# Designed miniproteins, single chains, continued (2), part 107

Each design is a single chain, and the fold is of that chain. pLDDT is the mean over its residues in the fold that is shown.

## One batch from the design tools (miniprotein)

Design m7950
Fold by ESMFold2-Fast:
Structure m7950 (fold): chain A 60 residues (1-60)
Amino acid sequence: SMEELERLLEKLSELASQLAEKDPEKLKELAEEFYERLNEGVPLLEAYEETIKELEEALK
């Protein structure tokens, strides 16, 4: 749903901002992996969920 997508985007934005300050090189790597998933046909929602998981692990 649109509300779920909006919530995921907000969380992704927050985590990406934190990682940009902590480790910008890792953020760049995860952004490249995100686009690779989209290019390989992974659904947008699943790509966001996987990227959020990776951002959370990188910030651990």
Scores: mean pLDDT 84

Design m7951
Fold by ESMFold2-Fast:
Structure m7951 (fold): chain A 97 residues (1-97)
Amino acid sequence: ATTVTQSPASVTVPAGGTATLTATVSGPEAVGAVAWWQQPPGSSEEILVGVQVGSTTLTLSNLTPADTGVYYARAYAEGAPLDAPVATGSGTTLTVY
């Protein structure tokens, strides 16, 4: 099965700073895209942050406290809808103070 491993597990950054989140995709399935989703604190809803084709890193610059949350990387087969990932990472917790 395809797996997504995220690093770091957690990161704390001051407002105005930069964070780089990495997703490593492993397995036999052909992955066409990786989408990054932010789950804000206290919310069950996820906000789409970006979709990357051929890239497994997310760089967030000029951070604000609104960027705080758990960031999930999801791997998708080519042409798959965003609600049908082949694998989901365990998340990276970002805290902006």
Scores: mean pLDDT 82

Design m7952
Fold by ESMFold2-Fast:
Structure m7952 (fold): chain A 100 residues (1-100)
Amino acid sequence: MGKEAAERAEEAARRAREYAERGDARGAAGAAAEAAGAADAAGRAGDAEAAARAARAAEEAARAAIEAAKRAGDGASAAAAGAAAAGAGAAALIAGGEAA
């Protein structure tokens, strides 16, 4: 369970970076939200290694989405990317909190 969720978070992070590189702030924000959801799922699966991997991927996706939204001047995508960043942070806490 945790491994598949971690792989999904990593794939979503790759997509977020690809969208950000193309200037697609909305696509990047959507991919960052998917990565955050996958990180939450990995954390709930009880696999600390998979949870840590997924949380890291979600944080990377959220950063790419925030940068894309700033370049585009898209407030809605910036808000969505910020929400994904909050989700990633929550997932990191679940992943062990003390040793990220």
Scores: mean pLDDT 80

Design m7953
Fold by ESMFold2-Fast:
Structure m7953 (fold): chain A 84 residues (1-84)
Amino acid sequence: MKEEADKLVEEGRKLLEEGIKAYQNNDYEKAVELFRKASEAFTKAAELYEKLGDPERAQEYARLAGIARDFAVEAEKKLKEKKS
């Protein structure tokens, strides 16, 4: 479980970085997808750390999941502005 949680954290960070790059390049469709995937990875990591008895890490990665979700919402707003 810890090794799985650590891999999900690494995946989430990579997806978040790729999402930010996509957003900076005005590729909002790709940014939305990447930020949603990052949020999912961090959420799963947080759940695993909670099960491992590490509430501080669980809270940290739950926060990162929230940040990624907020970035997805902002990217969706930009995408809608381009289409509307």
Scores: mean pLDDT 85

Design m7954
Fold by ESMFold2-Fast:
Structure m7954 (fold): chain A 61 residues (1-61)
Amino acid sequence: MKEVKEQLEEEIKQLKESSEQMLKSLRENLDEKEFKEEEKKLEEQVKKSVEILKEEFERKS
């Protein structure tokens, strides 16, 4: 269980870190309104991906 748990946490961390890096780059290049729209879009995509990963983990656990 621990190894699968650690793999899940690492994948979630990588996903969140990649999204944060993208948001930082967008913040430098976009206006506030456009940035907020992209932020919401990325947050929803990350949330859905994390939920799918957690559900797969629960089924395997």
Scores: mean pLDDT 77

Design m7955
Fold by ESMFold2-Fast:
Structure m7955 (fold): chain A 94 residues (1-94)
Amino acid sequence: SKSDIDSLTTSALGSMIRHISDLGYSIDQRRQASDILQDTRQQMSQATSFSQMRQIIDQTIDQIQQRLGLSDSQYQSMRQDIDTSIQQTQSYID
């Protein structure tokens, strides 16, 4: 349902925001991350399926890795946190 997609979206965005905030990035890097996340929020507001939401999230993580220069370790950590958050939220919806 739309409510289920909204719950998954909120969970995934919250995980991404928290992970980026925990990284010791400069003001410019934080601004760039904020811009990426704002675009992602707008795209996910139009998501009507789990598959579409997952695709938007995957593209966002890739953009963050490329533009902020995340190490492989930081990328894997972020992906794991997001995947865990999505799985936990998915387990609460029928």
Scores: mean pLDDT 76

Design m7956
Fold by ESMFold2-Fast:
Structure m7956 (fold): chain A 85 residues (1-85)
Amino acid sequence: SALEELEKLLEKAEEIFEEAKKALEEGDIEKAKEKLKEIREILKEALEKMKELPDDIELIAKGIGIILRIIGLEIELELLIKKKE
């Protein structure tokens, strides 16, 4: 289902975020920037998947929650990168 695909995209974004944090701890700012680009592509894909959700308020609410969490990861990583530069 589109919701299950959104949940998988969130899990992938969370994994990439942890990889990016490890790269920053190791001083690899360029790798962290590549991971940020990957999270941005996941967000773009997730926004497209939102259009495929059924017209169901509960499912739409869950989808919005997933999108907001991915946005949160993108913003947090961008701020962490800027702090290390």
Scores: mean pLDDT 89

Design m7957
Fold by ESMFold2-Fast:
Structure m7957 (fold): chain A 71 residues (1-71)
Amino acid sequence: MTLGEEAKARIEAAASDPAKAQAVADEEKARFSRLAVEGAKKEGVTDKAPEAVARAVGEIDKVRDAALAAQ
């Protein structure tokens, strides 16, 4: 699974305000977690959903941290 370009752009746009960047990152984590679980269920691979969620959350955290560090 890959982080959406929209999610990355939203986090980067919010990076000048750490509180707002955190809120956007949390929203995108919740969104991607739901999509990963629904996708895994639809494909019959629900046992892999936790790994997909962990990877998506990790990538979102990396984008948030990099954007905040650039400020």
Scores: mean pLDDT 75

Design m7958
Fold by ESMFold2-Fast:
Structure m7958 (fold): chain A 96 residues (1-96)
Amino acid sequence: MNPKVEELEKKIKENPNDADAYLELGSVYRSLGKYEEAVKYFEKALKIDPNNADAYVELAQVYLDLGDTERAKEYAEKALKIDPNNPRAKALLESL
C-alpha cells in the first residue's frame, strides 16, 4: 500500500472538505497511471472548491496523458479563466 495514499485518506476521513487532500490524492493516482481514480479525486476537489485552478490543470494533464487533447485544452482554458496568470495552464495550451 502507498503510504502517501494512506496519509491522504486519513486526512479526508478527518476533514471531508479538505480540497487540497483530494487534489494531492488525485495527483498520486495520476502518477500511478490510475487515471479514472485521479479524475474522480480532482472532481471531488472541484466540488469543494470550484475556483481551484490547479485542479483544472491536473485534469488537463490527465487527459493529455490519455491522448485526449480536446478535453485537455478545455480544462486548461477553464484554469486560465479562473487564474489568467497560471503558468502551468499557459504552458499546456501552448503545447496544444
Scores: mean pLDDT 85

Design m7959
Fold by ESMFold2-Fast:
Structure m7959 (fold): chain A 75 residues (1-75)
Amino acid sequence: SEERRKSEERLEKIYKLMKEALENDLTPEQVAEKFKEYGFEELAERAKSMTDEELKKWLENFLKAYEEVKKLRES
């Protein structure tokens, strides 16, 4: 149960960062810095390696997947 809570908190933080990045049209470098600030170094390196187009697609796909799962759990 504790591991589940930590995983859910981690995903919620990632969701909030990705949502902020998409809403503010952040660059790969800016998104990488935000992930690094929150200790998500692997996600930061991934964002840094992406083009602007690849980043936007990644952010949109993650947000849609997260919101869909959340809606299913709340219904």
Scores: mean pLDDT 81

Design m7960
Fold by ESMFold2-Fast:
Structure m7960 (fold): chain A 75 residues (1-75)
Amino acid sequence: SEKEKEIIEKLKEDLKESIKLANTEEAKKILEKTLKMLEEGKSFDEIIEELSKDDSEAAQVIKDSLLKIKKELEK
């Protein structure tokens, strides 16, 4: 849907900003993995589950953003 495309584009923008702020390889890998999963058509649930395996602050921030978006899509 158009709304889903808009949300994905915003997520890519947010992830790119996070990549600029993340100067550790670990954080960069999580951000890139999230982008790849979105491109592969993974569900938000699957992406959130993968991010939940990482204890880094970057993974937690991305996970929180995805959870918020998922709740908005469910309304």
Scores: mean pLDDT 76

Design m7961
Fold by ESMFold2-Fast:
Structure m7961 (fold): chain A 61 residues (1-61)
Amino acid sequence: SPETQERIKKLKEKLEELKKEYLKILKEIQANPNPSQELIDKRKKIQKEIQKILDELEALS
């Protein structure tokens, strides 16, 4: 359906945004020998958000 195609498009766009944020956080963690707990938690949060989108995309396939 057109609604399903639009949803898939939005999910893919959000996935690309989250992947870019994830890479930025990884660079920040790698630049610091003692990364903050906030930075570690932010990385974990983005990983979970990426997984949720991947699961939703799989369910729509």
Scores: mean pLDDT 85

Design m7962
Fold by ESMFold2-Fast:
Structure m7962 (fold): chain A 69 residues (1-69)
Amino acid sequence: SMEEELRKAFFELVKYIDEKAEELGLSDTERGVILKEVAETMREAWRAGKSVEEVYEIAKKKMDELLKK
C-alpha cells in the first residue's frame, strides 16, 4: 500500500539520521529535534496530497538541510 511505502521511506530516513547523529556526535536532544522536524515535514507533505516519492524527496531535503550534509 502507499501508506506502507511511506512508512518504509520514513524508516530509511530515521536510520540515516541515527547513523549521522552518531557520526557527527549530536546530542539526543539535537537528534530528537531533527527526527521531529523530518517527521512533521513528511506528514504535512502527505496530508497536502503529495505522492510517496514527492513526500520522500521533500523530507530528505529537510533532513539534508538539518544535518548539513
Scores: mean pLDDT 82

Design m7963
Fold by ESMFold2-Fast:
Structure m7963 (fold): chain A 92 residues (1-92)
Amino acid sequence: GPDAAGIVISLLEKVKSNGATVTVSVSGDTLTITISGLDSETVAAVSQAATQLSEAGANVTVTVSGTTATLTISGLTPEEIIAVALTAIGLL
């Protein structure tokens, strides 16, 4: 199955292609991703990704408020954090 970074990258590609705005912050081993401009399909994609991340062994918390979702993810390797951050800023 996909690793934790692959799950997050796939989610970010899907929500960005649907016009959502993504902001990423890193604090220690914790990655916080805020996604705004979600519709019902992309909210479902966020929930699915959170489930897949938990199954992949990451710790994930999701908060959804209106069209905004915040994912707090820990348990990623430094390499996985870098891959997600580069994807979020459009370098991958």
Scores: mean pLDDT 80

Design m7964
Fold by ESMFold2-Fast:
Structure m7964 (fold): chain A 57 residues (1-57)
Amino acid sequence: SESREQVRKGVELAKKLVEEGKYEEARLIAESVLYGAKALKDEELAKEAEEILKEIE
């Protein structure tokens, strides 16, 4: 679905921001992605967002 693809793109963006050292921007995107993944009940996307947040915490 379009919503799921947008959340997936958010995961990719958050990972790229972490690689670039932009941790605060990565946190904001990852939190948004986690919210979207939970709304979609997509456990895999939610786990990826939580792992990104754990890496930058």
Scores: mean pLDDT 84

Design m7965
Fold by ESMFold2-Fast:
Structure m7965 (fold): chain A 80 residues (1-80)
Amino acid sequence: MEELRKELEREKAAMEKAADAGDIDTVNQEAVRYLKLAEELGLSREELNKVIADVLYWIGKAIEKELERRRAERQRKLAE
């Protein structure tokens, strides 16, 4: 159990790092592993909802980072 919880923390850290980089594909892959580990731990409904919320947060953050980059590029071109 303790070892699985440590793996959960590692996957969460990996998702956070990928999200900060705007790497949607990596966040999605790590999210699948994170959810699988949460299921293996037999988390309560409340704890599982927290895990799902974390996953959605990091995916959303990665998307936001990529959209910001694309908007900056488009605005730079339109300003000319």
Scores: mean pLDDT 78

Design m7966
Fold by ESMFold2-Fast:
Structure m7966 (fold): chain A 75 residues (1-75)
Amino acid sequence: SPGQRIWSRYSQQVNDLMDQVRRDPSTTDSAISRIRSQTDIVLSDPRLTDSQRNQVRRSGQRVIDQIRTMTQQKS
């Protein structure tokens, strides 16, 4: 479905950003900003189901929390 393709692309993008931070912690603030921006863009897509929107919100926040934990930065 279109929603499943959107979710798969989003999941890959946030994982790539997390990997970027693992390789270079100086990218932390940029990566968090990009995850927030990408989450907002994806959530504005009417093709997502309510379940997929909840998955996007939870995944985005989880990845941000993991990045913050890895870098010891406060929000």
Scores: mean pLDDT 83

Design m7967
Fold by ESMFold2-Fast:
Structure m7967 (fold): chain A 73 residues (1-73)
Amino acid sequence: SSMQQAGRALREAVDAGDVDAAVRAGLELAKHLVSQGLPEAVARQLVAREVREGLEERGLPDAATRAESAILA
């Protein structure tokens, strides 16, 4: 499904440390969460947290902050 594809793309982008790809995949995942009935702000916050935590675990705290900010904008 498109939701599963977005989730996989997000995981792959975070594992690669690709901030731009993580933001794009994260925003796609957030759109799918909104289509499932989540408020947009909640969907973006959940996805931004997942991206931030994943990038921080990869040792990329500055990238994590930038990706979170981009998703929440």
Scores: mean pLDDT 86

Design m7968
Fold by ESMFold2-Fast:
Structure m7968 (fold): chain A 59 residues (1-59)
Amino acid sequence: SVEELLQRIADIYRKLKNGEITKEQAVEELKRIKEEAAARGVPDNVLLMIDDAIEKVKA
């Protein structure tokens, strides 16, 4: 579900802010979520949201 994907993204961001993972690890985890979402055929809008999350982490 989209809600599950958003929760997973929020959890990655939280771990990054708490210093539990690096930016590189966060980007890798987000890329895995994107590949999983694409394989499930989620709408392009959801994939763009994941891309935005990746860019936000990289900044």
Scores: mean pLDDT 82

Design m7969
Fold by ESMFold2-Fast:
Structure m7969 (fold): chain A 60 residues (1-60)
Amino acid sequence: MDELIVETLLAVSLIRHLLEQGKSLEEAIKQARDNLLTLGLTPEQAEEVVEEALKLLGIK
């Protein structure tokens, strides 16, 4: 779903940055979700954005 394109690209960038800093995938995902919630996304929107970001990164 493309309504949250900017937030999805932000999540992609944040997850990539955290992984490059030596964070685990689980920690990167947790921090990305927490950051999206702080930006005012609902839990459902944050989950969808993270899932799409992981798909764009080729991660499962």
Scores: mean pLDDT 80

Design m7970
Fold by ESMFold2-Fast:
Structure m7970 (fold): chain A 97 residues (1-97)
Amino acid sequence: AWEYYEKGNEAYNEGKYEEAIKYYEKALKEDPDFVLALVNLGRAYYKAGKLEEAKEYYEKAVKLSPDFPLALANLADVLKALGKEEEAKEYEERAKK
């Protein structure tokens, strides 16, 4: 799983968000509970303008790791982008703990 995760990060850093998505999906096929890959897949979808898909993967990351500040902060950001300000505020507060 880690090798595909690293390739996804390289593609993401080059602005190749669709390629990054494919590599993170391969990482998750090997390890479905790979929280870092779920967060970065959400980030890649967010950069690609696919906000609902980004939200889905951040929600999965938060479900697997409820106290992970990065996943909580990214979920709050996508909720704000979707106009869900009040829901976002809950996750922003949780991310600070």
Scores: mean pLDDT 85

Design m7971
Fold by ESMFold2-Fast:
Formats: C-alpha cells, structure tokens, sequence
Structure m7971 (fold): chain A 55 residues (1-55)
C-alpha cells in the first residue's frame, strides 16, 4: 500500500540520520515510485536523492 506523507517523511528522516547510503537510496527511490503522481513529493524526494548521490 502507498505510505502516508507522514510515514514517508519519518522514514526519510530516519534514513538521513543513518550513514547507510544504500538503505537511504532504496527508501528514496521507493518513495519516488509510490508518489510518482504527486509532483511536490517527488521533487522533495529527488532533492534528497541528489544530496545523497553527491556525498
């Protein structure tokens, strides 16, 4: 099932606090896929993904 906005944001925050880049990338990519019809959420997830890819 598609996660709620609060659940997705909480998961991203937990992952951002983690040094496990692979887990972070997987969660962000899952979020982009689940929220692909919501451009605002996709933009936020894309921004976080780009920050992790640059690290």
Amino acid sequence: ARPSLEELRAAIARVEATEDRDAALAILRMGIREFKDDPEQVALLRERLAELEAA
Scores: mean pLDDT 70

Design m7972
Fold by ESMFold2-Fast:
Structure m7972 (fold): chain A 79 residues (1-79)
Amino acid sequence: EAEAAELGRRAAEAGRAGDAERGVELARRAAAAGAAAGTLAGQFAAGAAATALGMGLAVGDRAGGAALAGEAAAKGAEA
């Protein structure tokens, strides 16, 4: 849970900085950490991050998708 939040924040920072490759990798790690936590907050963080990343990729905005996924993972893990 705490790991998912930290990775999510780092993914959001990388995405906002335009580092799409790093942002996407960190967002995927945040989602995996959330899922691995076995908590409802972790599962929510994983699902929200995957959805945000998928939407960003679908519209061709990888950096924006990573930023949104990172924020979703961080906020979901804190819920």
Scores: mean pLDDT 73

Design m7973
Fold by ESMFold2-Fast:
Structure m7973 (fold): chain A 101 residues (1-101)
Amino acid sequence: MEAREKLIDRAIEFLEKRGDETGVEALRKDYEAGDPRAFERAVVLATVELSIKKSKKKDKPGMYDEVASTEEDFVKEAQELAKEYGLDPEEILRELRRALR
C-alpha cells in the first residue's frame, strides 16, 4: 500500500533525526514481516512529529511541549496525518487509539 509505505518512511525519517537507530531497524524489520503493530507504531511516531512541528510553529511562553498532552490533541493530529497521506481518518484513529492503550 503506497500511502502506508510513505507513512512508514516518514516515521523512519523522524527516528533517524532523533538518532534512534535501533527504532529505525525494528520498525523496518517489523513492517517487512507484516507485523500490524509496525503500522500502528508508525502512526504514533508521525503524530508525535506533527505535535512537535505545531509546537515549534506556535511558541509557548516558558515551555517546550514535544508531544500532544491530551487524547483530543492526538485525534486532531491523526486527522491531519490522514489528510496529508490520503489515508482513512477512521483507520488512523483506530491504530492511534490501540497504540495509546
Scores: mean pLDDT 65

Design m7974
Fold by ESMFold2-Fast:
Structure m7974 (fold): chain A 88 residues (1-88)
Amino acid sequence: FVVKGTKKQLPKEEQLEMLKELEKRGEKLFEEVKKKMLAEGYSEEEAEELARLYVGGYALGYWEERNEEVAEKKGKEFLEKKKERLAA
Protein backbone atom coordinates (compact mmCIF):
# COMPACT_ATOMS: atom_id res chain seq x y z
CA PHE A 1 0.00 0.00 0.00
CA VAL A 2 2.58 2.55 -1.14
CA VAL A 3 0.68 5.53 -2.49
CA LYS A 4 1.60 8.92 -3.90
CA GLY A 5 -0.24 12.19 -3.34
CA THR A 6 -2.81 10.67 -0.98
CA LYS A 7 -2.20 13.39 1.61
CA LYS A 8 -4.07 16.39 0.26
CA GLN A 9 -1.85 19.37 -0.48
CA LEU A 10 -3.13 22.92 -0.54
CA PRO A 11 -2.78 24.99 -3.73
CA LYS A 12 0.47 26.95 -3.89
CA GLU A 13 -1.21 30.22 -2.90
CA GLU A 14 -2.98 28.63 0.06
CA GLN A 15 0.18 26.77 1.08
CA LEU A 16 2.15 30.03 1.18
CA GLU A 17 -0.54 31.74 3.27
CA MET A 18 -0.70 28.73 5.58
CA LEU A 19 3.06 28.86 6.15
CA LYS A 20 2.87 32.58 6.99
CA GLU A 21 -0.02 31.97 9.39
CA LEU A 22 1.80 29.04 11.03
CA GLU A 23 4.87 31.24 11.58
CA LYS A 24 2.78 33.95 13.25
CA ARG A 25 0.77 31.45 15.30
CA GLY A 26 3.94 29.58 16.19
CA GLU A 27 5.51 32.71 17.67
CA LYS A 28 2.40 33.47 19.73
CA LEU A 29 1.98 29.86 20.85
CA PHE A 30 5.67 29.65 21.78
CA GLU A 31 5.39 32.69 24.04
CA GLU A 32 2.11 31.50 25.59
CA VAL A 33 3.39 27.99 26.32
CA LYS A 34 6.70 29.33 27.64
CA LYS A 35 4.85 31.61 30.08
CA LYS A 36 2.63 28.74 31.24
CA MET A 37 5.62 26.45 31.78
CA LEU A 38 7.47 29.10 33.74
CA ALA A 39 4.34 29.60 35.87
CA GLU A 40 4.30 25.83 36.55
CA GLY A 41 7.85 26.07 37.92
CA TYR A 42 9.94 24.86 34.98
CA SER A 43 13.30 26.49 34.35
CA GLU A 44 13.76 28.92 31.46
CA GLU A 45 15.62 26.29 29.43
CA GLU A 46 12.96 23.65 30.13
CA ALA A 47 10.16 26.10 29.32
CA GLU A 48 11.77 26.89 25.96
CA GLU A 49 12.17 23.18 25.15
CA LEU A 50 8.55 22.47 26.08
CA ALA A 51 7.31 25.44 24.05
CA ARG A 52 9.33 24.36 20.99
CA LEU A 53 7.97 20.79 21.28
CA TYR A 54 4.40 22.05 21.51
CA VAL A 55 4.79 24.33 18.49
CA GLY A 56 6.57 21.58 16.54
CA GLY A 57 3.86 19.06 17.32
CA TYR A 58 1.17 21.58 16.44
CA ALA A 59 2.78 22.40 13.10
CA LEU A 60 3.32 18.71 12.25
CA GLY A 61 -0.26 17.85 13.16
CA TYR A 62 -1.64 20.69 11.07
CA TRP A 63 0.64 19.79 8.16
CA GLU A 64 -0.30 16.08 8.25
CA GLU A 65 -4.04 16.33 8.90
CA ARG A 66 -4.84 20.00 8.10
CA ASN A 67 -7.01 19.97 11.19
CA GLU A 68 -6.75 22.39 14.13
CA GLU A 69 -8.04 19.86 16.68
CA VAL A 70 -5.47 17.26 15.63
CA ALA A 71 -2.74 19.91 15.61
CA GLU A 72 -3.55 21.00 19.18
CA LYS A 73 -3.80 17.39 20.35
CA LYS A 74 -0.39 16.50 18.91
CA GLY A 75 1.13 19.61 20.45
CA LYS A 76 -0.24 18.67 23.86
CA GLU A 77 0.94 15.06 23.51
CA PHE A 78 4.48 16.20 22.71
CA LEU A 79 4.38 18.60 25.66
CA GLU A 80 3.04 16.00 28.11
CA LYS A 81 5.60 13.36 27.09
CA LYS A 82 8.43 15.81 27.70
CA LYS A 83 6.93 16.83 31.05
CA GLU A 84 6.85 13.18 32.11
CA ARG A 85 10.50 12.73 31.15
CA LEU A 86 11.44 15.85 33.12
CA ALA A 87 9.44 14.65 36.15
CA ALA A 88 11.03 11.19 36.07
Scores: mean pLDDT 71

Design m7975
Fold by ESMFold2-Fast:
Structure m7975 (fold): chain A 76 residues (1-76)
Amino acid sequence: EELERFREGLKTAMDVLIKNIKSLKEALKKGDPSAKYYLERVKREFEALLNAARDFGLPDEFIEEMKKKYEEALKE
């Protein structure tokens, strides 16, 4: 139960960061110079959450799923 709650909370946080990446990419296309700085910050936050998932021993399938969503959000 505790591990499942942690996984769901982590998934929710990661999904929010992925939405932020998409929003920041749109802001970058509109010429917002600050968007590049915030995009790099959000990327670091996502990587920290992926490391937490590995450290807590979450399934490889979960880590790969979240990594795939992240990589798709970063595609130009």
Scores: mean pLDDT 83

Design m7976
Fold by ESMFold2-Fast:
Structure m7976 (fold): chain A 70 residues (1-70)
Amino acid sequence: MELERVREHVRKAEEALAAGDLEAAHEHLQKAAEAARRLAERVGAEEAERLLRELAERGQRVADAVTEAM
């Protein structure tokens, strides 16, 4: 399930960031973005955005932290 994949990768990105592994955090964010794109292809962009709102906010916090640290 694509939604589950986004959730797992965002969680792993958060865990990697907490461990100081910026490369792993970035890799998991990329995988989350790919899963989110596949979800949008299946359910439509508007519905995907609604379903992913909280996960997108969490992913953005990780992305901001990774960018600031790199």
Scores: mean pLDDT 83

Design m7977
Fold by ESMFold2-Fast:
Structure m7977 (fold): chain A 67 residues (1-67)
Amino acid sequence: MEYLEKGKEALEKGDYETAVKYFEQAIKENPNNIEALRLLARAYEKLGDTEKARSYYQKIEEIIKKK
């Protein structure tokens, strides 16, 4: 929860690299945290890393599909 909130603050401030670090930490604690995965994909889009953003969106779809 703390990492997710810190990541959101960094994303709002335009510090996309810091946002990525916090969201990666949140995912390390819960690999199926859809909110963290979505925000990480968003941060990668802001950094211009479209391939990484796409891979995280695909992971979200796989998690939803398996449930």
Scores: mean pLDDT 82

Design m7978
Fold by ESMFold2-Fast:
Structure m7978 (fold): chain A 55 residues (1-55)
Amino acid sequence: MDFVERLREFAETQPPEDREILLSLADNIEYLLKNNQDVSWFRLEAERVLRALEK
């Protein structure tokens, strides 16, 4: 599952202020992944929350 893409889709469903924060977060996660930074623990926690909200 592409977590970054899913986070961006979720962000588009939120109010403008929350959307901006979530899109910024998605961009930061993508940047860290492209620069080979280990964010697995953070991604797992964020993905659990996102799944709970979407399910």
Scores: mean pLDDT 71

Design m7979
Fold by ESMFold2-Fast:
Structure m7979 (fold): chain A 61 residues (1-61)
Amino acid sequence: MSKEELLEELVKRLEAGDVQGAYELLQNSGLSREEAIALVLEAGKRAGRPEAAAKIIEKLL
């Protein structure tokens, strides 16, 4: 999966309130922790769900 496809899928999951599914997608992505954090912050902004993004970051740390 490209970073662009991964970002789009993360936005969809966050819009649906599927925080767990978004986290699992990141774990299976092969991204570094730093890359995963940057990507979920962007997805949270696009989805209008910054609190959901923060919860995922807590799990990644």
Scores: mean pLDDT 82

Design m7980
Fold by ESMFold2-Fast:
Structure m7980 (fold): chain A 101 residues (1-101)
Amino acid sequence: MATGKLVALVDTPEQRERLDALLPALAANGQEVYVAEFIKDENGNIVAIKLRRYRPDGSVEEKTIKVTKEEAERIKAELERLMDDPSATVDELIAFLESLA
């Protein structure tokens, strides 16, 4: 069977912990997981986006992009729009995330 791809958005530490618990099972099923994690300051403003790519072989690629509050809101809105669009593909989501790098 073809290897599947998934995109996950992480806005809270609790969401990150839940994702981390699921990653071994997803890898065992041949899933590649792309994660966009929003890093917040003490005031709750998004200051960075951490992009992680988990491959079924256990390898992880990580990149952190520093963003302004305005850039973060725009990026988050676009990701949510793409995820809510039934015509958007996982590959389009991945291409958008890779364009941020």
Scores: mean pLDDT 76

Design m7981
Fold by ESMFold2-Fast:
Structure m7981 (fold): chain A 71 residues (1-71)
Amino acid sequence: MEKERLKEEAARRAREEALKLVEAGKAELAIEVAERARREAEESEDPEEAEAALAGAEAMLEAVREALEKA
């Protein structure tokens, strides 16, 4: 359960951060941060760290997409 808990926390924090950036008018920056994190996670040699980072990046991208669609 430790790995899943870490992924859930990473996703939650990433989602909140993305929503704050979108509200500040920095949606493009949020997308860049998420894309960069996803790319770096794919090259990571630590599978657990990579999984948490990917979950966070995906949650961030989803939050940005949802916020922009509503705007």
Scores: mean pLDDT 75

Design m7982
Fold by ESMFold2-Fast:
Parts: structure tokens; sequence; C-alpha cells
Structure m7982 (fold): chain A 55 residues (1-55)
């Protein structure tokens, strides 16, 4: 999970937002009901959203 989250963040930072969001959606589906993973996904989503506001 951490590896995929890191990959999504790196893709987002490189400007590949579509692929980054795809990875996050896949993780959200695979780990639905896993509180730890859902919390990590939420944190990453907030970070990405904050970066979008700077554009």
Amino acid sequence: VEEKLKEALELFEKGNKEKANEILLELGREYAGNEEVEEKLYEVSIEMNNKLKEE
C-alpha cells in the first residue's frame, strides 16, 4: 500500500494527475473497510487537493 501511495504522489508531482487519481481509486476499492488504508488515502487526497489550489 505504501509503495502504491508513494507512486501516486510521485505521478501527481510530475503532473500526471489522471494516473495518480486512478491509483488512489483502485486502492480505495481494494481496501474498502480497511481504516488504516482509508486514512492514508484521505491524507494523500488532502495533500493533492492543497497542491491543486496552488495552480
Scores: mean pLDDT 74

Design m7983
Fold by ESMFold2-Fast:
Structure m7983 (fold): chain A 55 residues (1-55)
Amino acid sequence: QAEADALYQRAGEAVKAGNPEEAERLFYQASLLDGASEEEARRTGRVAKRAAEEI
């Protein structure tokens, strides 16, 4: 739980920095630690990657 929260915070910083590969990786890992399925984690990562690309 705390580990997932820390990764979500780092992932948000990656989005703000316009770093899509880092954002995708961190959101994917955070989602898995937060109990998401692999499919859900992959979708969350892709959404974060696209958000970072729009910066």
Scores: mean pLDDT 80

Design m7984
Fold by ESMFold2-Fast:
Structure m7984 (fold): chain A 82 residues (1-82)
Amino acid sequence: SLLAAAAEIRGADFDTAVAIAEEAIASIPDPALAEQGRAALEGIRAALEAGAGGMTPASATEALARLLEAMAEALARQAAAA
């Protein structure tokens, strides 16, 4: 589940967190949401590389966990609306 992956990410270094996030996003059944997730993940990676807003590996890892939590909420919202 995306929530389980988010919890796993919080215990990991950034490179491991990226691998967990990529696998979790690939498991999303909505292709459009999965693509949005991949774009957001690349945005977090790019922000860390650029040092944008004082981004650190720890804060980037937390941002990845929050991304998966937000995607889980989006899927739950879609299911509730159907």
Scores: mean pLDDT 82

Design m7985
Fold by ESMFold2-Fast:
Formats: sequence, structure tokens, C-alpha cells
Structure m7985 (fold): chain A 60 residues (1-60)
Amino acid sequence: MSEEERKAFGKGLKEAIDRLGLSYEDVAKRAGVSVSTIKKVVEGKLNPSEEEREKILRAL
């Protein structure tokens, strides 16, 4: 995944979380990933795996 794609995904995730009134803890619990993973993805510091991306998107 490119740096641009990673940043776009993180920005979109943050916007979706805010729009739905969810916390990072809610998304992490629903997706079955750690809260630190969600925070790093939102910040554009972590490139999630395809499986992690699918789990996160299904959690929204």
C-alpha cells in the first residue's frame, strides 16, 4: 500500500468513526484488533494487512 493510500484510509476511518459516534475502543472491539492498532491506522502510522482492513471496515 502506498503512503497516500495509507493516509487516505486513516483519514476516512477517523471520519467514519466520528460520524457514527463510536470510540476507537468500540471499533477495536468490533473488529477484533487492539485499540493501539486503530489509533496507529487513523494516524497513518501503520499499514494494516488486507485481513485487518476487512475486519475494521466490517466493524463500521
Scores: mean pLDDT 80

Design m7986
Fold by ESMFold2-Fast:
Structure m7986 (fold): chain A 82 residues (1-82)
Amino acid sequence: MLKKLAEWAKEQGYEKVAETLEKMHRLYEQLVEKGLLTSETLARIIGYALAVLGAMLSGDFETAQKIAEEAVKELEELLKKG
């Protein structure tokens, strides 16, 4: 999911959005590895991914980037508290 979104963003010439989505995917993997991924956290990650997809489909890559950055911040905070 996130990796495919990153690849699509890169294909459209939005490398910054792709980089942020790739970072979000790496943070998701770290949460899984540390046993910190709850059903609530997974639902939020899915919600962020759908919001990013919606923004990208509408051509609003600035909003897509902002949503992805907010997701990264939330996941980083969860990793620090775990």
Scores: mean pLDDT 82

